# Ledger of designs, part 74: designed miniproteins, single chains, continued (4)

Each design is a single chain, and the fold is of that chain. pLDDT is the mean over its residues in the fold that is shown.

## One batch from the design tools (miniprotein)

Design m14547
Fold by ESMFold2-Fast:
Structure m14547 (fold): chain A 68 residues (1-68)
Amino acid sequence: MVVTLPDGNEVTVSVGQKITLPNGLTLTVKNITENFIEGTLVLPDGQKVDVKLLVDPNTKKITDVTPV
């Protein structure tokens, strides 16, 4: 799946892939739908947080990051 980050850059995401977000945090992708991407975010202190990235289904832009 190709998505547009909030900074306007496009990235290709797939299940099991690690992506670096514009803020420098690493997300491990676990699930992809038309409306959200689920994954595990690694914080700078090493703590892991499950998150859901909301995706606009019309524009494929990431609009929000919601903790799970």
Scores: mean pLDDT 75

Design m14548
Fold by ESMFold2-Fast:
Structure m14548 (fold): chain A 70 residues (1-70)
Amino acid sequence: MKASTIREKALVAAKKLGIPESKVEALLSKPFDFVLLAMALQSGGNIEAIVAELLGLRGYIPLSKALKLA
């Protein structure tokens, strides 16, 4: 899957979850987090849940909020 496609899907997910795009851009700037998101998306995972969980793990949103959104 192309990097641009992953970024687009992550931004759409953030908008649906009410998360600022800047938080998702920060997540996508890290190669490790980008690869995790790409792998999860390729495996047919729920993009909204995965984005929420990764943002919580990185500390961009509270973990309690991440678990509620996932």
Scores: mean pLDDT 71

Design m14549
Fold by ESMFold2-Fast:
Order: structure tokens, then sequence, then C-alpha cells
Structure m14549 (fold): chain A 59 residues (1-59)
């Protein structure tokens, strides 16, 4: 009973949360890479923001 639909919704939510987590992780990695390359804190923040929103442009 009803557990199947609830499980499907929970699975979709979990997958979307994982995708969001991956995007955040990529953003953090982009920020760290920029900082390691000698970028300013503002440049590192912008690289992180772009990494989260676009993953470094078109995949």
Amino acid sequence: GMSEEEREVAREVAEKLREIGDAIDRGIAAGRAARAAGASEEEAREAMRQGILDGGGKK
C-alpha cells in the first residue's frame, strides 16, 4: 500500500538533493582552485557562485 508512491517521491527528492549537493561541491572546488591560483577572496567567491549556478559553463 501507499508506500510505493511515497518512496518514489522520497527517491526523487533525495536525487534532487544529491544534485544540489554536487553543484555546491563543484562550486566549493572552483572557489578553492581560484584561491590556490592566487585569486582574491572576491574572485574566489565569484568562481564558487558560478560553479554552483553553471558548473563552469556548458557541461
Scores: mean pLDDT 75

Design m14550
Fold by ESMFold2-Fast:
Structure m14550 (fold): chain A 59 residues (1-59)
Amino acid sequence: MYVEEARKYREKAEELRKKAQELADSNDPSKVPEAHQLYQEANELDEKARELEEKARKS
């Protein structure tokens, strides 16, 4: 069901933010684009989770 998927997306978003922070803290220029991608993916997962939670209630 959408609720379970939304929960997994939120958990994954938090893990991605943690990884992005670790890459940013490495102070390695080659890792900066990867850190940006992880932050963007985390934000997208949070939005997807919100939409899935809304759809689960409407269905």
Scores: mean pLDDT 79

Design m14551
Fold by ESMFold2-Fast:
Structure m14551 (fold): chain A 94 residues (1-94)
Amino acid sequence: SAQDELALRAHIAHALAAAFRAAGDDELYRRATEVYERLYAQLSPEDQAALEAARPAIEAHVLAQLAGLTPEQRARQRELWRRSVRALEAWLAA
Protein backbone atom coordinates (compact mmCIF):
# COMPACT_ATOMS: atom_id res chain seq x y z
CA SER A 1 0.00 0.00 0.00
CA ALA A 2 2.87 2.44 0.74
CA GLN A 3 4.34 1.67 -2.71
CA ASP A 4 0.85 2.03 -4.27
CA GLU A 5 0.41 5.43 -2.55
CA LEU A 6 3.84 6.55 -3.80
CA ALA A 7 3.03 5.43 -7.37
CA LEU A 8 -0.38 7.17 -7.23
CA ARG A 9 1.24 10.43 -6.04
CA ALA A 10 3.83 10.19 -8.85
CA HIS A 11 0.99 9.78 -11.41
CA ILE A 12 -0.81 12.81 -9.93
CA ALA A 13 2.39 14.91 -9.98
CA HIS A 14 2.98 14.01 -13.66
CA ALA A 15 -0.63 14.90 -14.56
CA LEU A 16 -0.27 18.26 -12.74
CA ALA A 17 3.01 19.00 -14.55
CA ALA A 18 1.36 18.24 -17.92
CA ALA A 19 -1.63 20.46 -17.02
CA PHE A 20 0.53 23.45 -16.00
CA ARG A 21 2.74 23.07 -19.10
CA ALA A 22 -0.42 23.13 -21.29
CA ALA A 23 -1.70 26.19 -19.35
CA GLY A 24 1.65 28.04 -19.75
CA ASP A 25 2.12 28.27 -15.96
CA ASP A 26 5.92 28.01 -15.84
CA GLU A 27 6.32 28.30 -12.03
CA LEU A 28 3.70 25.64 -11.17
CA TYR A 29 5.04 23.44 -14.01
CA ARG A 30 8.55 23.69 -12.46
CA ARG A 31 7.21 22.89 -8.94
CA ALA A 32 5.05 19.96 -10.14
CA THR A 33 8.03 18.58 -12.12
CA GLU A 34 10.32 18.79 -9.05
CA VAL A 35 7.71 16.90 -6.98
CA TYR A 36 7.33 14.32 -9.78
CA GLU A 37 11.11 13.76 -10.05
CA ARG A 38 11.45 13.24 -6.26
CA LEU A 39 8.52 10.79 -6.19
CA TYR A 40 9.70 8.96 -9.34
CA ALA A 41 13.21 8.43 -7.85
CA GLN A 42 11.58 6.57 -4.91
CA LEU A 43 9.59 4.16 -7.13
CA SER A 44 10.63 0.54 -7.77
CA PRO A 45 12.00 -0.15 -11.30
CA GLU A 46 8.71 -1.95 -12.08
CA ASP A 47 6.60 1.07 -10.99
CA GLN A 48 8.91 3.45 -12.92
CA ALA A 49 8.40 1.31 -16.07
CA ALA A 50 4.61 1.25 -15.52
CA LEU A 51 4.50 5.06 -15.10
CA GLU A 52 6.66 5.62 -18.22
CA ALA A 53 4.26 3.39 -20.19
CA ALA A 54 1.26 5.36 -18.81
CA ARG A 55 2.69 8.87 -19.45
CA PRO A 56 1.23 9.39 -22.98
CA ALA A 57 -2.26 8.37 -21.77
CA ILE A 58 -2.01 10.65 -18.71
CA GLU A 59 -0.96 13.61 -20.90
CA ALA A 60 -3.73 12.91 -23.46
CA HIS A 61 -6.32 12.69 -20.64
CA VAL A 62 -5.18 16.05 -19.15
CA LEU A 63 -5.30 17.79 -22.57
CA ALA A 64 -8.79 16.38 -23.25
CA GLN A 65 -10.03 17.63 -19.84
CA LEU A 66 -8.61 21.14 -20.45
CA ALA A 67 -10.14 21.35 -23.94
CA GLY A 68 -13.65 20.78 -22.48
CA LEU A 69 -13.51 23.59 -19.87
CA THR A 70 -14.88 27.15 -19.99
CA PRO A 71 -12.52 29.98 -18.86
CA GLU A 72 -14.23 30.10 -15.43
CA GLN A 73 -14.03 26.30 -15.03
CA ARG A 74 -10.35 26.39 -16.12
CA ALA A 75 -9.54 29.06 -13.48
CA ARG A 76 -11.31 26.99 -10.78
CA GLN A 77 -9.49 23.81 -11.88
CA ARG A 78 -6.13 25.66 -11.85
CA GLU A 79 -6.74 26.70 -8.20
CA LEU A 80 -7.48 23.05 -7.26
CA TRP A 81 -4.31 21.91 -9.07
CA ARG A 82 -2.25 24.59 -7.26
CA ARG A 83 -3.56 23.24 -3.93
CA SER A 84 -2.71 19.68 -5.06
CA VAL A 85 0.93 20.73 -5.74
CA ARG A 86 1.12 22.29 -2.24
CA ALA A 87 -0.33 19.10 -0.70
CA LEU A 88 2.27 16.93 -2.49
CA GLU A 89 5.09 19.32 -1.45
CA ALA A 90 3.87 19.13 2.18
CA TRP A 91 3.70 15.30 2.01
CA LEU A 92 7.32 15.13 0.74
CA ALA A 93 8.45 17.52 3.53
CA ALA A 94 6.85 15.36 6.29
Scores: mean pLDDT 86

Design m14552
Fold by ESMFold2-Fast:
Structure m14552 (fold): chain A 81 residues (1-81)
Amino acid sequence: ASITVTPNPVKQGGTATITVDAPADGKLKLVDKEGKVLFETPVAAGTNTYTLDFSGLEPGEYTLELVVDGKVVAKKKLTVE
C-alpha cells in the first residue's frame, strides 16, 4: 500500500495529484494536525488517481491516510504553503 503526492509541498489554493496503490477496497482520508477528517473518498483495490484542490485549506501540515478493513495501511504527510 502506498500514497504519493505531487507536488508536495503544495501552494495554498493550488492542486495536487494523489496516487494511491491499495491492496483492497477502502477509504482515503485527509486529516489535519489535530486528527480532524476534512475529506474522505472511497478507494478501489489497485491504482487510483485523484486531483485534489486545496482551496479553503489553511497553510500547514496535513496527513493522507489509506484505511483498509478499519486499519490505516499507508500514510503520507502533505504540506500546504
Scores: mean pLDDT 80

Design m14553
Fold by ESMFold2-Fast:
Structure m14553 (fold): chain A 94 residues (1-94)
Amino acid sequence: DARRRALLEEAYELLLELYRNPLENQAELLRRLAELAAELGWDEAAAAWRKAAEDPSSLTAAEEEALAAFIREVLEARGATKELEELRELAEKL
């Protein structure tokens, strides 16, 4: 539980940073999100984040859905329903 909470908190902070600075250091943030997703057992989202770090335009609809599901999980764990709506828009832009 404590490890899972720490990973979710780190993912939340990275998603907020991505939202605030979408064009700055994006690839580094996306690679970190991939590592966190993998540690949380979200292997499909981890693969999608790695691919997004290389070329976000290459994502398939299924990969975009995997990212959206991961973002939803992170935000729901924080109780951040308002931020969930804003980050869904960000996920669509990736």
Scores: mean pLDDT 74

Design m14554
Fold by ESMFold2-Fast:
Structure m14554 (fold): chain A 104 residues (1-104)
Amino acid sequence: MVDPSQVRRIDIDADTDRRQLTITIHLDGSGSQARQLAQQIRDWLLQNFPGLTGISYSVDDQNSQGIVRGQFSSGQDARDAGLAAGDWLRRQLGDDVPVDLRIR
């Protein structure tokens, strides 16, 4: 499990018009932690959302960021995935890590 003290913030953006979910992980540490958490988020989305039509992740080692991008069959699926991801990440990381959720 990723150390929550290494996670500065998580931003979740659910774009219902584009049917996309973007989860950005901001870390205080190395990109290896960003990669691990991005992979865990990708695998969790693949396991839990049958409406997921495409998924990718990237790591920006220079900025200690991980990014997970999901494409969905509907805007509702993207919205529901964003809400569920927010709740899941808050449970995994605890209350000290800010998780900001934007649905549009």
Scores: mean pLDDT 83

Design m14555
Fold by ESMFold2-Fast:
Structure m14555 (fold): chain A 78 residues (1-78)
Amino acid sequence: EIVKELTDEEIEKLVEWLQKNRVSLEDYKAAEKEAEKMGLDPDSLEYQRAVLLLAARRHFEGKPIPEELKELFDKYLK
């Protein structure tokens, strides 16, 4: 499971970038649908982590990605 392998430190870093970059509600909704397709329980920590990671990836689609976030995307989304 990709999301279970994320460390708490990686999650904290991801949350900082999401807050700083004002990720849109549309990107979060799309991420929620992708997490649901992965069979994750909406009440689980794993679902929340997947939504954050997927929302960040969607927000940076076609944009320059910070190196630290690119490492997370390459590690957990491929």
Scores: mean pLDDT 72

Design m14556
Fold by ESMFold2-Fast:
Structure m14556 (fold): chain A 75 residues (1-75)
Amino acid sequence: MRLGELVRRAAEAARRAREAAERSPKAKEEADKAIKYAGEASDAAFQGDVEKAEEYAKKAEEYARKAEEIAEKEE
């Protein structure tokens, strides 16, 4: 997997998480975690750590999905 692609995926996860939190305040905790891991993925990618960048990008996507599920269930 390319570093640029991992950063892009992490950024997209953070965007989705922010949108979910805007729709449902209950999604905020999971959204904050997605945003945190997206930042960690970008930092790891900047340092050339592909393994950590991939791990954090996956965590960002996982928490973004959880935030979206919470937002969907609230309405």
Scores: mean pLDDT 82

Design m14557
Fold by ESMFold2-Fast:
Structure m14557 (fold): chain A 86 residues (1-86)
Amino acid sequence: ERSKEIIEEIVELIKKGDMNEEKLKELLKELLKLLFDLEEERVEKMAEAFVKYIKELVEKEGPEEAAEIFKVMLLSLEESVREERK
């Protein structure tokens, strides 16, 4: 499933701690488009907000813990969208 592949790639980027913000933002944009069928401008704003939140979480909890928190959050979001679309 493409959404789960993107989530895994996002989690690995966070875990590495190198925080390639541009790559992270592009992956988040792809995931948001896949889950929500949103227009480009909305996807852009949401992805920017997520990148900021990920950075704050890494700063507070460290890269490994931030990656685990985001993994759970993104997988829960994906499952919720799937359930609503039934």
Scores: mean pLDDT 78

Design m14558
Fold by ESMFold2-Fast:
Structure m14558 (fold): chain A 92 residues (1-92)
Amino acid sequence: SMEIEKLAEELEEKLRAQGIEAEVSIEGNTVTIVLTPPDVARLVGLVLRAIGLSLDGVNVELSIEGDRLTITLTAENEQELIEMLRKLLAEV
């Protein structure tokens, strides 16, 4: 979907504009966000936001390796994926 690809690119650009090295990729109804935040406070903030998504019923997986955070979001369908990406854009 062009809309999903556009939202993923906008999310990646917005994160990079804040000094966060970010790569956003999409496969089916799964979004993978790989982040290298510039400091510990920013890393903690991103983790708390991802936990918030999980509490809202989104299927969220978090992985931390060194200073690199991987967030994997799985939606039931394309509409839910678009809504999740828009929510992330608003929170970031």
Scores: mean pLDDT 78

Design m14559
Fold by ESMFold2-Fast:
Structure m14559 (fold): chain A 70 residues (1-70)
Amino acid sequence: SKELLEKVSEKIEKWSEEDLETVKLIAELGKAIENKDEKKVEELKEELMRKGGLTPEEVELIVEEMKKLL
């Protein structure tokens, strides 16, 4: 939903100021999606949930939006 996407965007903006490691994980996720490395995509999704505090639904939304952009 649009509300979920806006909430995720707010979290990402906050991380860009406070957590460079989480920003790096998002960049690595985008690269893994572009390379069609499904195993690495799943590993990075799990790390984003553990370190970034994202829900499984929020991580799936990020992956789907990145796939549309690439």
Scores: mean pLDDT 75

Design m14560
Fold by ESMFold2-Fast:
Structure m14560 (fold): chain A 67 residues (1-67)
Amino acid sequence: VPEELLEQARELVDRYLPELPEAVRERIAKRAAEIAAQRGAETVELSDVAEATRELGLGHPRLGLPR
């Protein structure tokens, strides 16, 4: 996973999910960056973070795919 995507994912997770433990936020950030990379994207989107939270079983409704 590109470092730039991972850094972007960490920033988004910290901004929108600051209430989660650091270890959980890191797992979400890594997964979101992987999803973005798999799509061939150059930037991590909130939808990538939302998908990562769903896959990890968190199902965060506040992230309801804001676009």
Scores: mean pLDDT 75

Design m14561
Fold by ESMFold2-Fast:
Structure m14561 (fold): chain A 77 residues (1-77)
Amino acid sequence: SEIEELEKEFEEAKKELAEVDPKNLEELVRVLNRLLEIIARYNRLGLIDSPLAKEVVELLKKLILEHPEITSLELPK
């Protein structure tokens, strides 16, 4: 199901984030964009209020709070 696919993609994004050098802002922005895509897909399914979508949003908030310099960067496509 698409929900199971989104769960797998979120787990992969978390693993990738754990391997990224926190000083590498380009790689952090890449993971941030992946999280945004996962959120967008949950929203299209009408599941933005689901517990899993909320976990993705909380991780995204944490990344921005820990790396405020990301908000000054142009997000890649």
Scores: mean pLDDT 77

Design m14562
Fold by ESMFold2-Fast:
Structure m14562 (fold): chain A 100 residues (1-100)
Amino acid sequence: AREEMLEILERAEREAMALLEEAGAPEHVRRMVDAVVEAYREAVRNGGVLPQEFAERLTEEVREAAEWIEGNELPEAARRAFEILEEALRRIRELLAAEK
């Protein structure tokens, strides 16, 4: 299960990053995606607990990315990237809940 969760995160990040690059997403948006995925990897490694250092980094990266996400009409590739991430993170949350 843990190995499966890490594989899901790796695949989702790879696919999302390729789509964001195609969409011309700014570096701070790509950093936000990396921060989110890294936070989930650490939660998986630590039995569902997110270390404070990753939570703080995630908050900052999300703030910086928010203006591009909310202020612009997103290219289809960018929307697809976020859909892939959302589905992967949802699945990780379900798997973590099943493992307690």
Scores: mean pLDDT 75

Design m14563
Fold by ESMFold2-Fast:
Structure m14563 (fold): chain A 60 residues (1-60)
Amino acid sequence: SAKLQEEALKSALKGIRDRQIALLRRQGVPQSEIEKFKEEAEKAIKSGDANALMQTIANI
């Protein structure tokens, strides 16, 4: 169903976000920048907007 597909997409986007946070921490990115990324990523995930999440990652 469309609802199951939407939930699967959001789950996948959360996985991408969490892996990116781990990479940023490993690279020594300041916690303040990681928190900004987390806020923007959560907005994209709540809207199911994969393009917005990818753009947020690209702008780090």
Scores: mean pLDDT 84

Design m14564
Fold by ESMFold2-Fast:
Structure m14564 (fold): chain A 71 residues (1-71)
Amino acid sequence: DEVERVRADLEAAKAAEPESLKRLEEFYQTVLGLPPERARELAETIIDIALKLQEIGLEFVEWVEKRRKEK
């Protein structure tokens, strides 16, 4: 259940990556006034970190659920 939910969230995030990247890049350029190249670098870094955090979260939830079933 919890594992399935986190897995679905990760899958949705991966599917939304191109749109999220574009939106974040536009935000950095228009709201924060960053140059296009810098905005893209930051957007790519933030998206990469977010996806990696979700993957780590999935592994952690799987570990917790396995341990819960054993006890």
Scores: mean pLDDT 77

Design m14565
Fold by ESMFold2-Fast:
Structure m14565 (fold): chain A 104 residues (1-104)
Amino acid sequence: MSIKEQLLKAIELLKEGRYEEALKITKDLLENRSEELDSNERAAAALLRAIAEIKLGKEEEANLILLSLRDAFSNNELVQEAIKLIEEGRYEEALKLVKELLEK
């Protein structure tokens, strides 16, 4: 499965409430395959990981990821808007922006 296909699968898992499976995919990509990720794929994986961690009650871990993304992707309007939507609890809208980020 390609990186893009794995990230699209993580989006579908999050929509289905399968948070631990989505977290496993995003952690594997970020921790074991980070050198294979382009900037949009890295941002997408980190955003999806943050959503999964919030849903699993790991809010402190998620907040550190969102803070790091805000700094690393300060000039990326889609990433900044996705962070805002996640902070507002608007997860379905955030997932749509993550999918748009992957289609670039």
Scores: mean pLDDT 89

Design m14566
Fold by ESMFold2-Fast:
Structure m14566 (fold): chain A 97 residues (1-97)
Amino acid sequence: GSSSLTVSNAKVVSPTTVQAEVTPGATVRPDDVLEGYATNVETGETKKVAEAPASATSFTFEGLKPGATYSLTVSAINRETGEEVATGNPAIVKMPE
């Protein structure tokens, strides 16, 4: 299988914020940017909520709705083209109210 990103150890740190660990696969390059997306599982709305350099080992997802359940994903994006070069498995998190 192709190497990708892994999002793990997602933890709620506030009613609107989650911190997670990111492990980039072999397809992620040093000059790529990591973009974090939150999909509300009830509404299907997806938003970019965070970004980090490709060297990041942790990721903070901000601006989440209290009480909502999210599918959180991280994608590695080529900074010159905007092309997605890798995507991680989703982490499912329920936000406190």
Scores: mean pLDDT 78

Design m14567
Fold by ESMFold2-Fast:
Parts: C-alpha cells; structure tokens; sequence
Structure m14567 (fold): chain A 91 residues (1-91)
C-alpha cells in the first residue's frame, strides 16, 4: 500500500527533523523538487519516457529520504517492492 508507506515516510521525516536533520532534508527537497518539476512538465506534454522517468525520480527521492531519516532495512525493502509494482503497472 503506497499511501501507508508515504505516511510512514512522513513520520520518519518528522522524527529526523526533530533529531536535527531538518537542514539536510530541506536541501534534498529543494534540489529534488526542481528536478522533478522539469520531468512533470515533460510528462504532462505526453512524453511517455518522461512519465517513466518521473516515477523513477520519485522512487529515488523516497529512498534518499529514507536514508537521511535512518529508516530500517525492512522499510526500504517494502518500499522497493511497491516501487517495482508501480513500474510494472506503468510499463
């Protein structure tokens, strides 16, 4: 369930911010948001390759967030399985 994993990531991001990781998380968000916006613009224009790239970009972003907040191996494995299912559904 992707929504559940995203909520768990949100909880871990809040915990990471409380532990003093706020600056690192903000820098990552700013950098990745800019790159993601460019991919979304191309995907909305009907570029099928950009749609796949946008999905991969989101997966990479989530994995970086999980690493910064110190997520468990189990959390990372569960997200990887969901990401694989999403990629298969897209193409």
Amino acid sequence: ELAKIMEEIGDKVRAGAEAGAEAALQELRDRRSSEYAALIARAQAGDAAAQRQALDFMVDFVMEVLDIVGASEEDKEQFEKIAEAARAELE
Scores: mean pLDDT 68

Design m14568
Fold by ESMFold2-Fast:
Structure m14568 (fold): chain A 80 residues (1-80)
Amino acid sequence: SIEDVVAHLERLIEYAKEQAKKYGSPEEIKEVEKLIEKVKKLVEQIRAQPERAEELLQEIEKLVNKIGEILKASKEKKEK
């Protein structure tokens, strides 16, 4: 359901915030926070217009992938 998807995304956002604070530079933290705010805006749009959920989820997927790439690169820099 949409509620299950939203709950999953909220858990991913919290995890991403923790990882960014742990491994990210101040600049990387700001970029991750910016991407998280875009995801939150799209989640609000899904709640307002459920008929657009498929389209909006595709945009969220792109943003989540970008967050993952930043976090992976940040972690690799810190562990070397």
Scores: mean pLDDT 81

Design m14569
Fold by ESMFold2-Fast:
Structure m14569 (fold): chain A 69 residues (1-69)
Amino acid sequence: SALEEVLAAVEATIEALRAAGVTDLDEMFAALQETLQALRAAHPDLPREELRAAAARGAKLVLEMHESL
């Protein structure tokens, strides 16, 4: 589903940030926002509720990654 592809892309962005050694929380959220904007453009038919769920998932992953540093 589009939601599964969106969630996978969000998780891939977080793993890319970890691999790149990004430790700045603002930079992590900026990258997440760019990914979400690109996903919205790629999936214009995606329900707003599902995009919000993906954003919440991404924010949680960013915070968990930052706390693990």
Scores: mean pLDDT 82

Design m14570
Fold by ESMFold2-Fast:
Structure m14570 (fold): chain A 80 residues (1-80)
Amino acid sequence: MPIDEEEVNESLARMYIWLGERFYEEGDYEEALELYLRAAELAPADSPLRVEALRNAARAAEELGDLERAAELRAEAEAL
């Protein structure tokens, strides 16, 4: 069988969070948001990693002035 996709996807999610933080620190909030959302999609359902990715995505959305999107993402993270 090929490599376990869930384990690979978890590792990729961690990498996307790391990349997103780099873009966030540089003020590239749109790119950071995209990377955090990719991380959330790859992270296991109901995992702390998915919560982290969604919270970071909400922060990036707030920096972009998209308060509705930020509130939605934060609520999604808090529901996990």
Scores: mean pLDDT 82

Design m14571
Fold by ESMFold2-Fast:
Formats: structure tokens, sequence, C-alpha cells
Structure m14571 (fold): chain A 90 residues (1-90)
């Protein structure tokens, strides 16, 4: 749920954990997608990763021309980007 993703983002922000190479690659792909859609990315802050079942959730704080949001990226075991959710940063 959005509430669970927001709690995860806040927890990872507090811990100062890093993204894996797969997480960074997926995050860079999302930045390119936003820019291709006409959204200027002003800053990018990786927050960390958490294993959830067979997947990895990678989280970053993204500041754009439209405001600041958390990006929650769902990665498969092989680093394949399966899903992305944007939610308000607080």
Amino acid sequence: SFEEYQKLAEELKKSGSKLSPHGLKALNSIVKLLEAGGVEVKSLKPLGERKVGDNILAVAEITTSKGTRYAVLTLGKDGTLLDVVFLPAK
C-alpha cells in the first residue's frame, strides 16, 4: 500500500543505506523516462533497499520541476525493474 511504501522510505532515509548496482541502474532508467516525458530532474537522493519476499524494493527521493517525491522501485532477483510507484515525500 502507499502507507507501507511511505513508511519504508522514511525508515530507509533514517538508516542511510545505499542502493545496489541493480537499484542504481533501475533508478537511472526512471530518470531517463521522466526526462523523456518532459519532467526536469533537479536532484536525486538514493535512500536504500529492502528485500520483500522474492523482490527487492529500492527507494530514492527525486526532486523535479513538479516537486519532490519518493520513487519505490520493485526489482526482481536478477535486477529487472518490475514496477515503479511515486508517492509524496514528507
Scores: mean pLDDT 83

Design m14572
Fold by ESMFold2-Fast:
Structure m14572 (fold): chain A 61 residues (1-61)
Amino acid sequence: SKEKLAELLAKALGISKEKALYLVENKDKPPEELAKETGVSKKTASLARRFAKAAEAAKAA
């Protein structure tokens, strides 16, 4: 579920679960926009976006 993925990302990236959940739900937004909205670094937003998209692709396969 999105919540479980958000918990894993929050733990891995050292961010709040709320911020991780926002990144997972808004994974199609540019990393710069995600960084501005959540206050995380652009690199953190990009990594979270990539992991969220990879998890969705794996579920579809």
Scores: mean pLDDT 78

Design m14573
Fold by ESMFold2-Fast:
Structure m14573 (fold): chain A 90 residues (1-90)
Amino acid sequence: MELLERAKELAEKGLPGPAILVYLLGRNVEAIEELAELRLAHETVTPEIKRLQAEIRPDALEAQRRYEAGELPREVIEALEEVGRELEAE
């Protein structure tokens, strides 16, 4: 879930957090969900994370469509490309 917190930090710096979160989750929705369950074996934390992922999932698809339509702001596109570059390095 470090990617989620990082996206929130980017939003606090003036970048659209929801769009960044949606992009990060949208690239690997199923894989990230499975990895989150494996990493977060804590009963008190896992339900909160799964709920957040479920809430973001519809927005992920919506933001992806807006990205394909070229409707996202340039700052958002640049932030998504930067994060994508780091994900590719992993």
Scores: mean pLDDT 51

Design m14574
Fold by ESMFold2-Fast:
Structure m14574 (fold): chain A 61 residues (1-61)
Amino acid sequence: GEAVLRDALRNDAALAAIAHDLSKLSGLSPAEAAEVARRAYEEAGGDYTKAARLAREQLLG
């Protein structure tokens, strides 16, 4: 349904935005930043705001 497609697109865009931000702040490659963002998202249980915070704390302290 529309909701499923919208959520999938939102999930992709949100993770991409987190990874891009981490790459800029930490100097990691885009691939490394994407991996950190994905792991943080899994650790956060699907919460993008918490995932972004966890990823930044891991890389920047």
Scores: mean pLDDT 72

Design m14575
Fold by ESMFold2-Fast:
Order: C-alpha cells, then sequence, then structure tokens
Structure m14575 (fold): chain A 89 residues (1-89)
C-alpha cells in the first residue's frame, strides 16, 4: 500500500538522520566521504517520496498525513546535513 511505502521511507530517513548524527559526534578522516555517500542516498529517498506524492490521492487523509510527516523528516535531515557540512569542513 502507499501508506506502507511512505512509512518505510520515514524509517529510512530516520536511519539516515542517525548515521549523520554519528558522523557529527565522532568525526574521522573518512567522515567527509561518508557524508557525501549519505547525501546521495538522501537524494534518492527524496526522489522516491516525490513519486509517491504524485501517486497519492489528495483526499486520502491518512496518506496525506503520512506524506506530511515524511516531508517534515526530510526537513530535519536537511538541517542535519547542513550542520555536518559545517563541522566536516
Amino acid sequence: SLLEEIKELIEEVEELKEEIKKLIENPDENSKEKLEELIKKGDELVKRAAELKEQADPNDKEVQEALKELFEKFGELSELIKEALKKLK
């Protein structure tokens, strides 16, 4: 179901957020390269989310609420990426 796919994407975004937090807390000489890989993964998740949004019925309240949560999580991911990029200069 679309709702299940959206919830799976939310979990994947949360996993990415935790990986980026770990890089921020424990940076090493490979952290910049790892961050670049995680950013690329995040871009692929955003693309999948856009495809699900296009397929979603605008009148399905549960699906629209789950999409809202998903895009809020992407906002949180974006802020973590900005902080990681500043720290790993």
Scores: mean pLDDT 87

Design m14576
Fold by ESMFold2-Fast:
Structure m14576 (fold): chain A 76 residues (1-76)
Amino acid sequence: SPEEKIDAFIKEIEDYLKNSKGVIPKEELDERLVAYIKKFEEENKDMPEDLQKRFKERLIEIAKKYNLPKVLEYIK
């Protein structure tokens, strides 16, 4: 389902951020995540409005938690 795809994607992002700590510069991680989010959105066109809102809210929480200003600017 679209909800399961969102949950899987968010988990992949968080796992990627945790595993990249001290390996990839934060600025590069921020840019890479914007690219990943764009690709996910392109692959999941016609996502229901309520799920789009939930997806954005979860991305905002991650962007704030990991201090990712480019991700935050993209999704606001």
Scores: mean pLDDT 82

Design m14577
Fold by ESMFold2-Fast:
Structure m14577 (fold): chain A 117 residues (1-117)
Amino acid sequence: SELEETLKKLEKYAKEKGLDENIPEVEDDDATLELLSLSPKEQVEKIEEIIKTMLKEIKDSKEITDKLIADLLRALRLIKALLEREEVKKEFEKNPKLQELLKEFLKEVKKILEELE
């Protein structure tokens, strides 16, 4: 998938720069468990919130910082984890606007990765 390909490229960059070590794993575990306790519809709503928050951070960023790369990596990992659940994937597939929003998000991440080459 385009999500998985984009995530792999971002993970490779983050690993080469030592940025993946700075992701707050313990805080991610609690947030992930809370999200997984939500209904599939609520989990899809959280995917939308994550994407909108990240698109705003990209727009508001004047330069590509290590923090931006770490935040993008964390966001894409969480979105992937949620979409691996069959019930969440089915709910996501019913939302064309969110599918378009995810495509725009992946496009912006790819632009950032091209700038870093």
Scores: mean pLDDT 80

Design m14578
Fold by ESMFold2-Fast:
Formats: sequence, structure tokens, C-alpha cells
Structure m14578 (fold): chain A 81 residues (1-81)
Amino acid sequence: MAQEKADEIVAKAGDLREMARLLGEVLRTMSREEAAQVIAHVARKVRDLTPQALRVLSAAAEGLDFPERMEDFLEKAIAEL
């Protein structure tokens, strides 16, 4: 379920590489609608996220609009931390 996957991702907000890996998995394996719901649920917990985790989440959100470039967006977000 989207909420359960989002909770798993939020639990990894302290490990930005693992958070990026899980977001990449969501974007790769789920439909665009389901991936958008997961990202939206993570974003609802924004007050519990570091600025660095928010940057990774923003890269994943950009990956929804450009799925062919999602890996590049996530890798760049991690490299710029």
C-alpha cells in the first residue's frame, strides 16, 4: 500500500542513499499514480524530514514527470549533499 511504502521511506530519512534507493524502486516498479501517492505521503511528513531528505524527495518528484531521467535526478541529489 502507498501509505506503508511511504512510512518505510520516511523511516530511512536519516540514510539518504537508502531513501533514494527506495524512492527509485517506487518510481521503477509502481505505476505513476501509485508512485505519486507514495511521494505525497512522504511529503505530508515534511516537518520530520531534514533539508537533505527534502532535496532527495524533490528529485523523486521530478522523476514522476521525467521517468526516463529519474535515476539521474536521484544520483545528482545524493552527489550534491
Scores: mean pLDDT 77

Design m14579
Fold by ESMFold2-Fast:
Structure m14579 (fold): chain A 84 residues (1-84)
Amino acid sequence: SHMAELQARAIAIIDEYRDLLLFQLDVNRDRFSDEEIAAARARLDAEVAQAKALIASGELDPEKIIAEYEKLRPKIEATRAKLA
């Protein structure tokens, strides 16, 4: 269904943001203690799980997530190219 496709795309965007944030954390790990890194990863995992649950329940509009991604696309693509 159209809604299921939008939800799947929004979830993929959430996973992409998680991966980019984890990469930034790894690049900057020398600025943080191991405990701070572990706490940041745990918090990110919890926030990602909550965002996915809200998308699945319909409380978070997948079209709004997609719109924000499109607005940030040039910046995201530049970051992704640096990772490749």
Scores: mean pLDDT 82

Design m14580
Fold by ESMFold2-Fast:
Structure m14580 (fold): chain A 61 residues (1-61)
Amino acid sequence: RQLSMAELDEIADELYEEVKDITDLDEFLRRGVELMEERGIPEQDWGTVLSLVLEKLAESR
């Protein structure tokens, strides 16, 4: 991967702050993809970032 796991985790922390109040899964996925596109995250890493954000959401609940 071109991005390290530390970089992906940092990106996931930033995305978490933007999406933490979204309760609808479809809206969560749409907003997450939009934010990743805005940050220029490679599409191959989107699944990893979304998984990290979901893990952070589960830990906060």
Scores: mean pLDDT 77

Design m14581
Fold by ESMFold2-Fast:
Structure m14581 (fold): chain A 88 residues (1-88)
Amino acid sequence: MKEKIEELLEKLKEVGGEELAKKAREIAEKLPTDEEAAVFVYGALAQAYYDAGDYEKALEYAREGARLSGEYSEEELERAVEEARRLL
């Protein structure tokens, strides 16, 4: 898990920039579990891809975060991303 979080933060730096990756790392380190930290970083990475216009990758990372958290189905996340995409 910890190794996977580092890989996701490296990708976040490439897509969203160094400042966003730094802020995401600081928040992730304050979360009580590595699982919650991973869910948060997946969400941040999904948002960074969305802001970059890569909606397919945004959906992929949002799906992985939801799968780990158990809070949302893949269909619920896909619907939310599609609705956000229609507004932009």
Scores: mean pLDDT 74

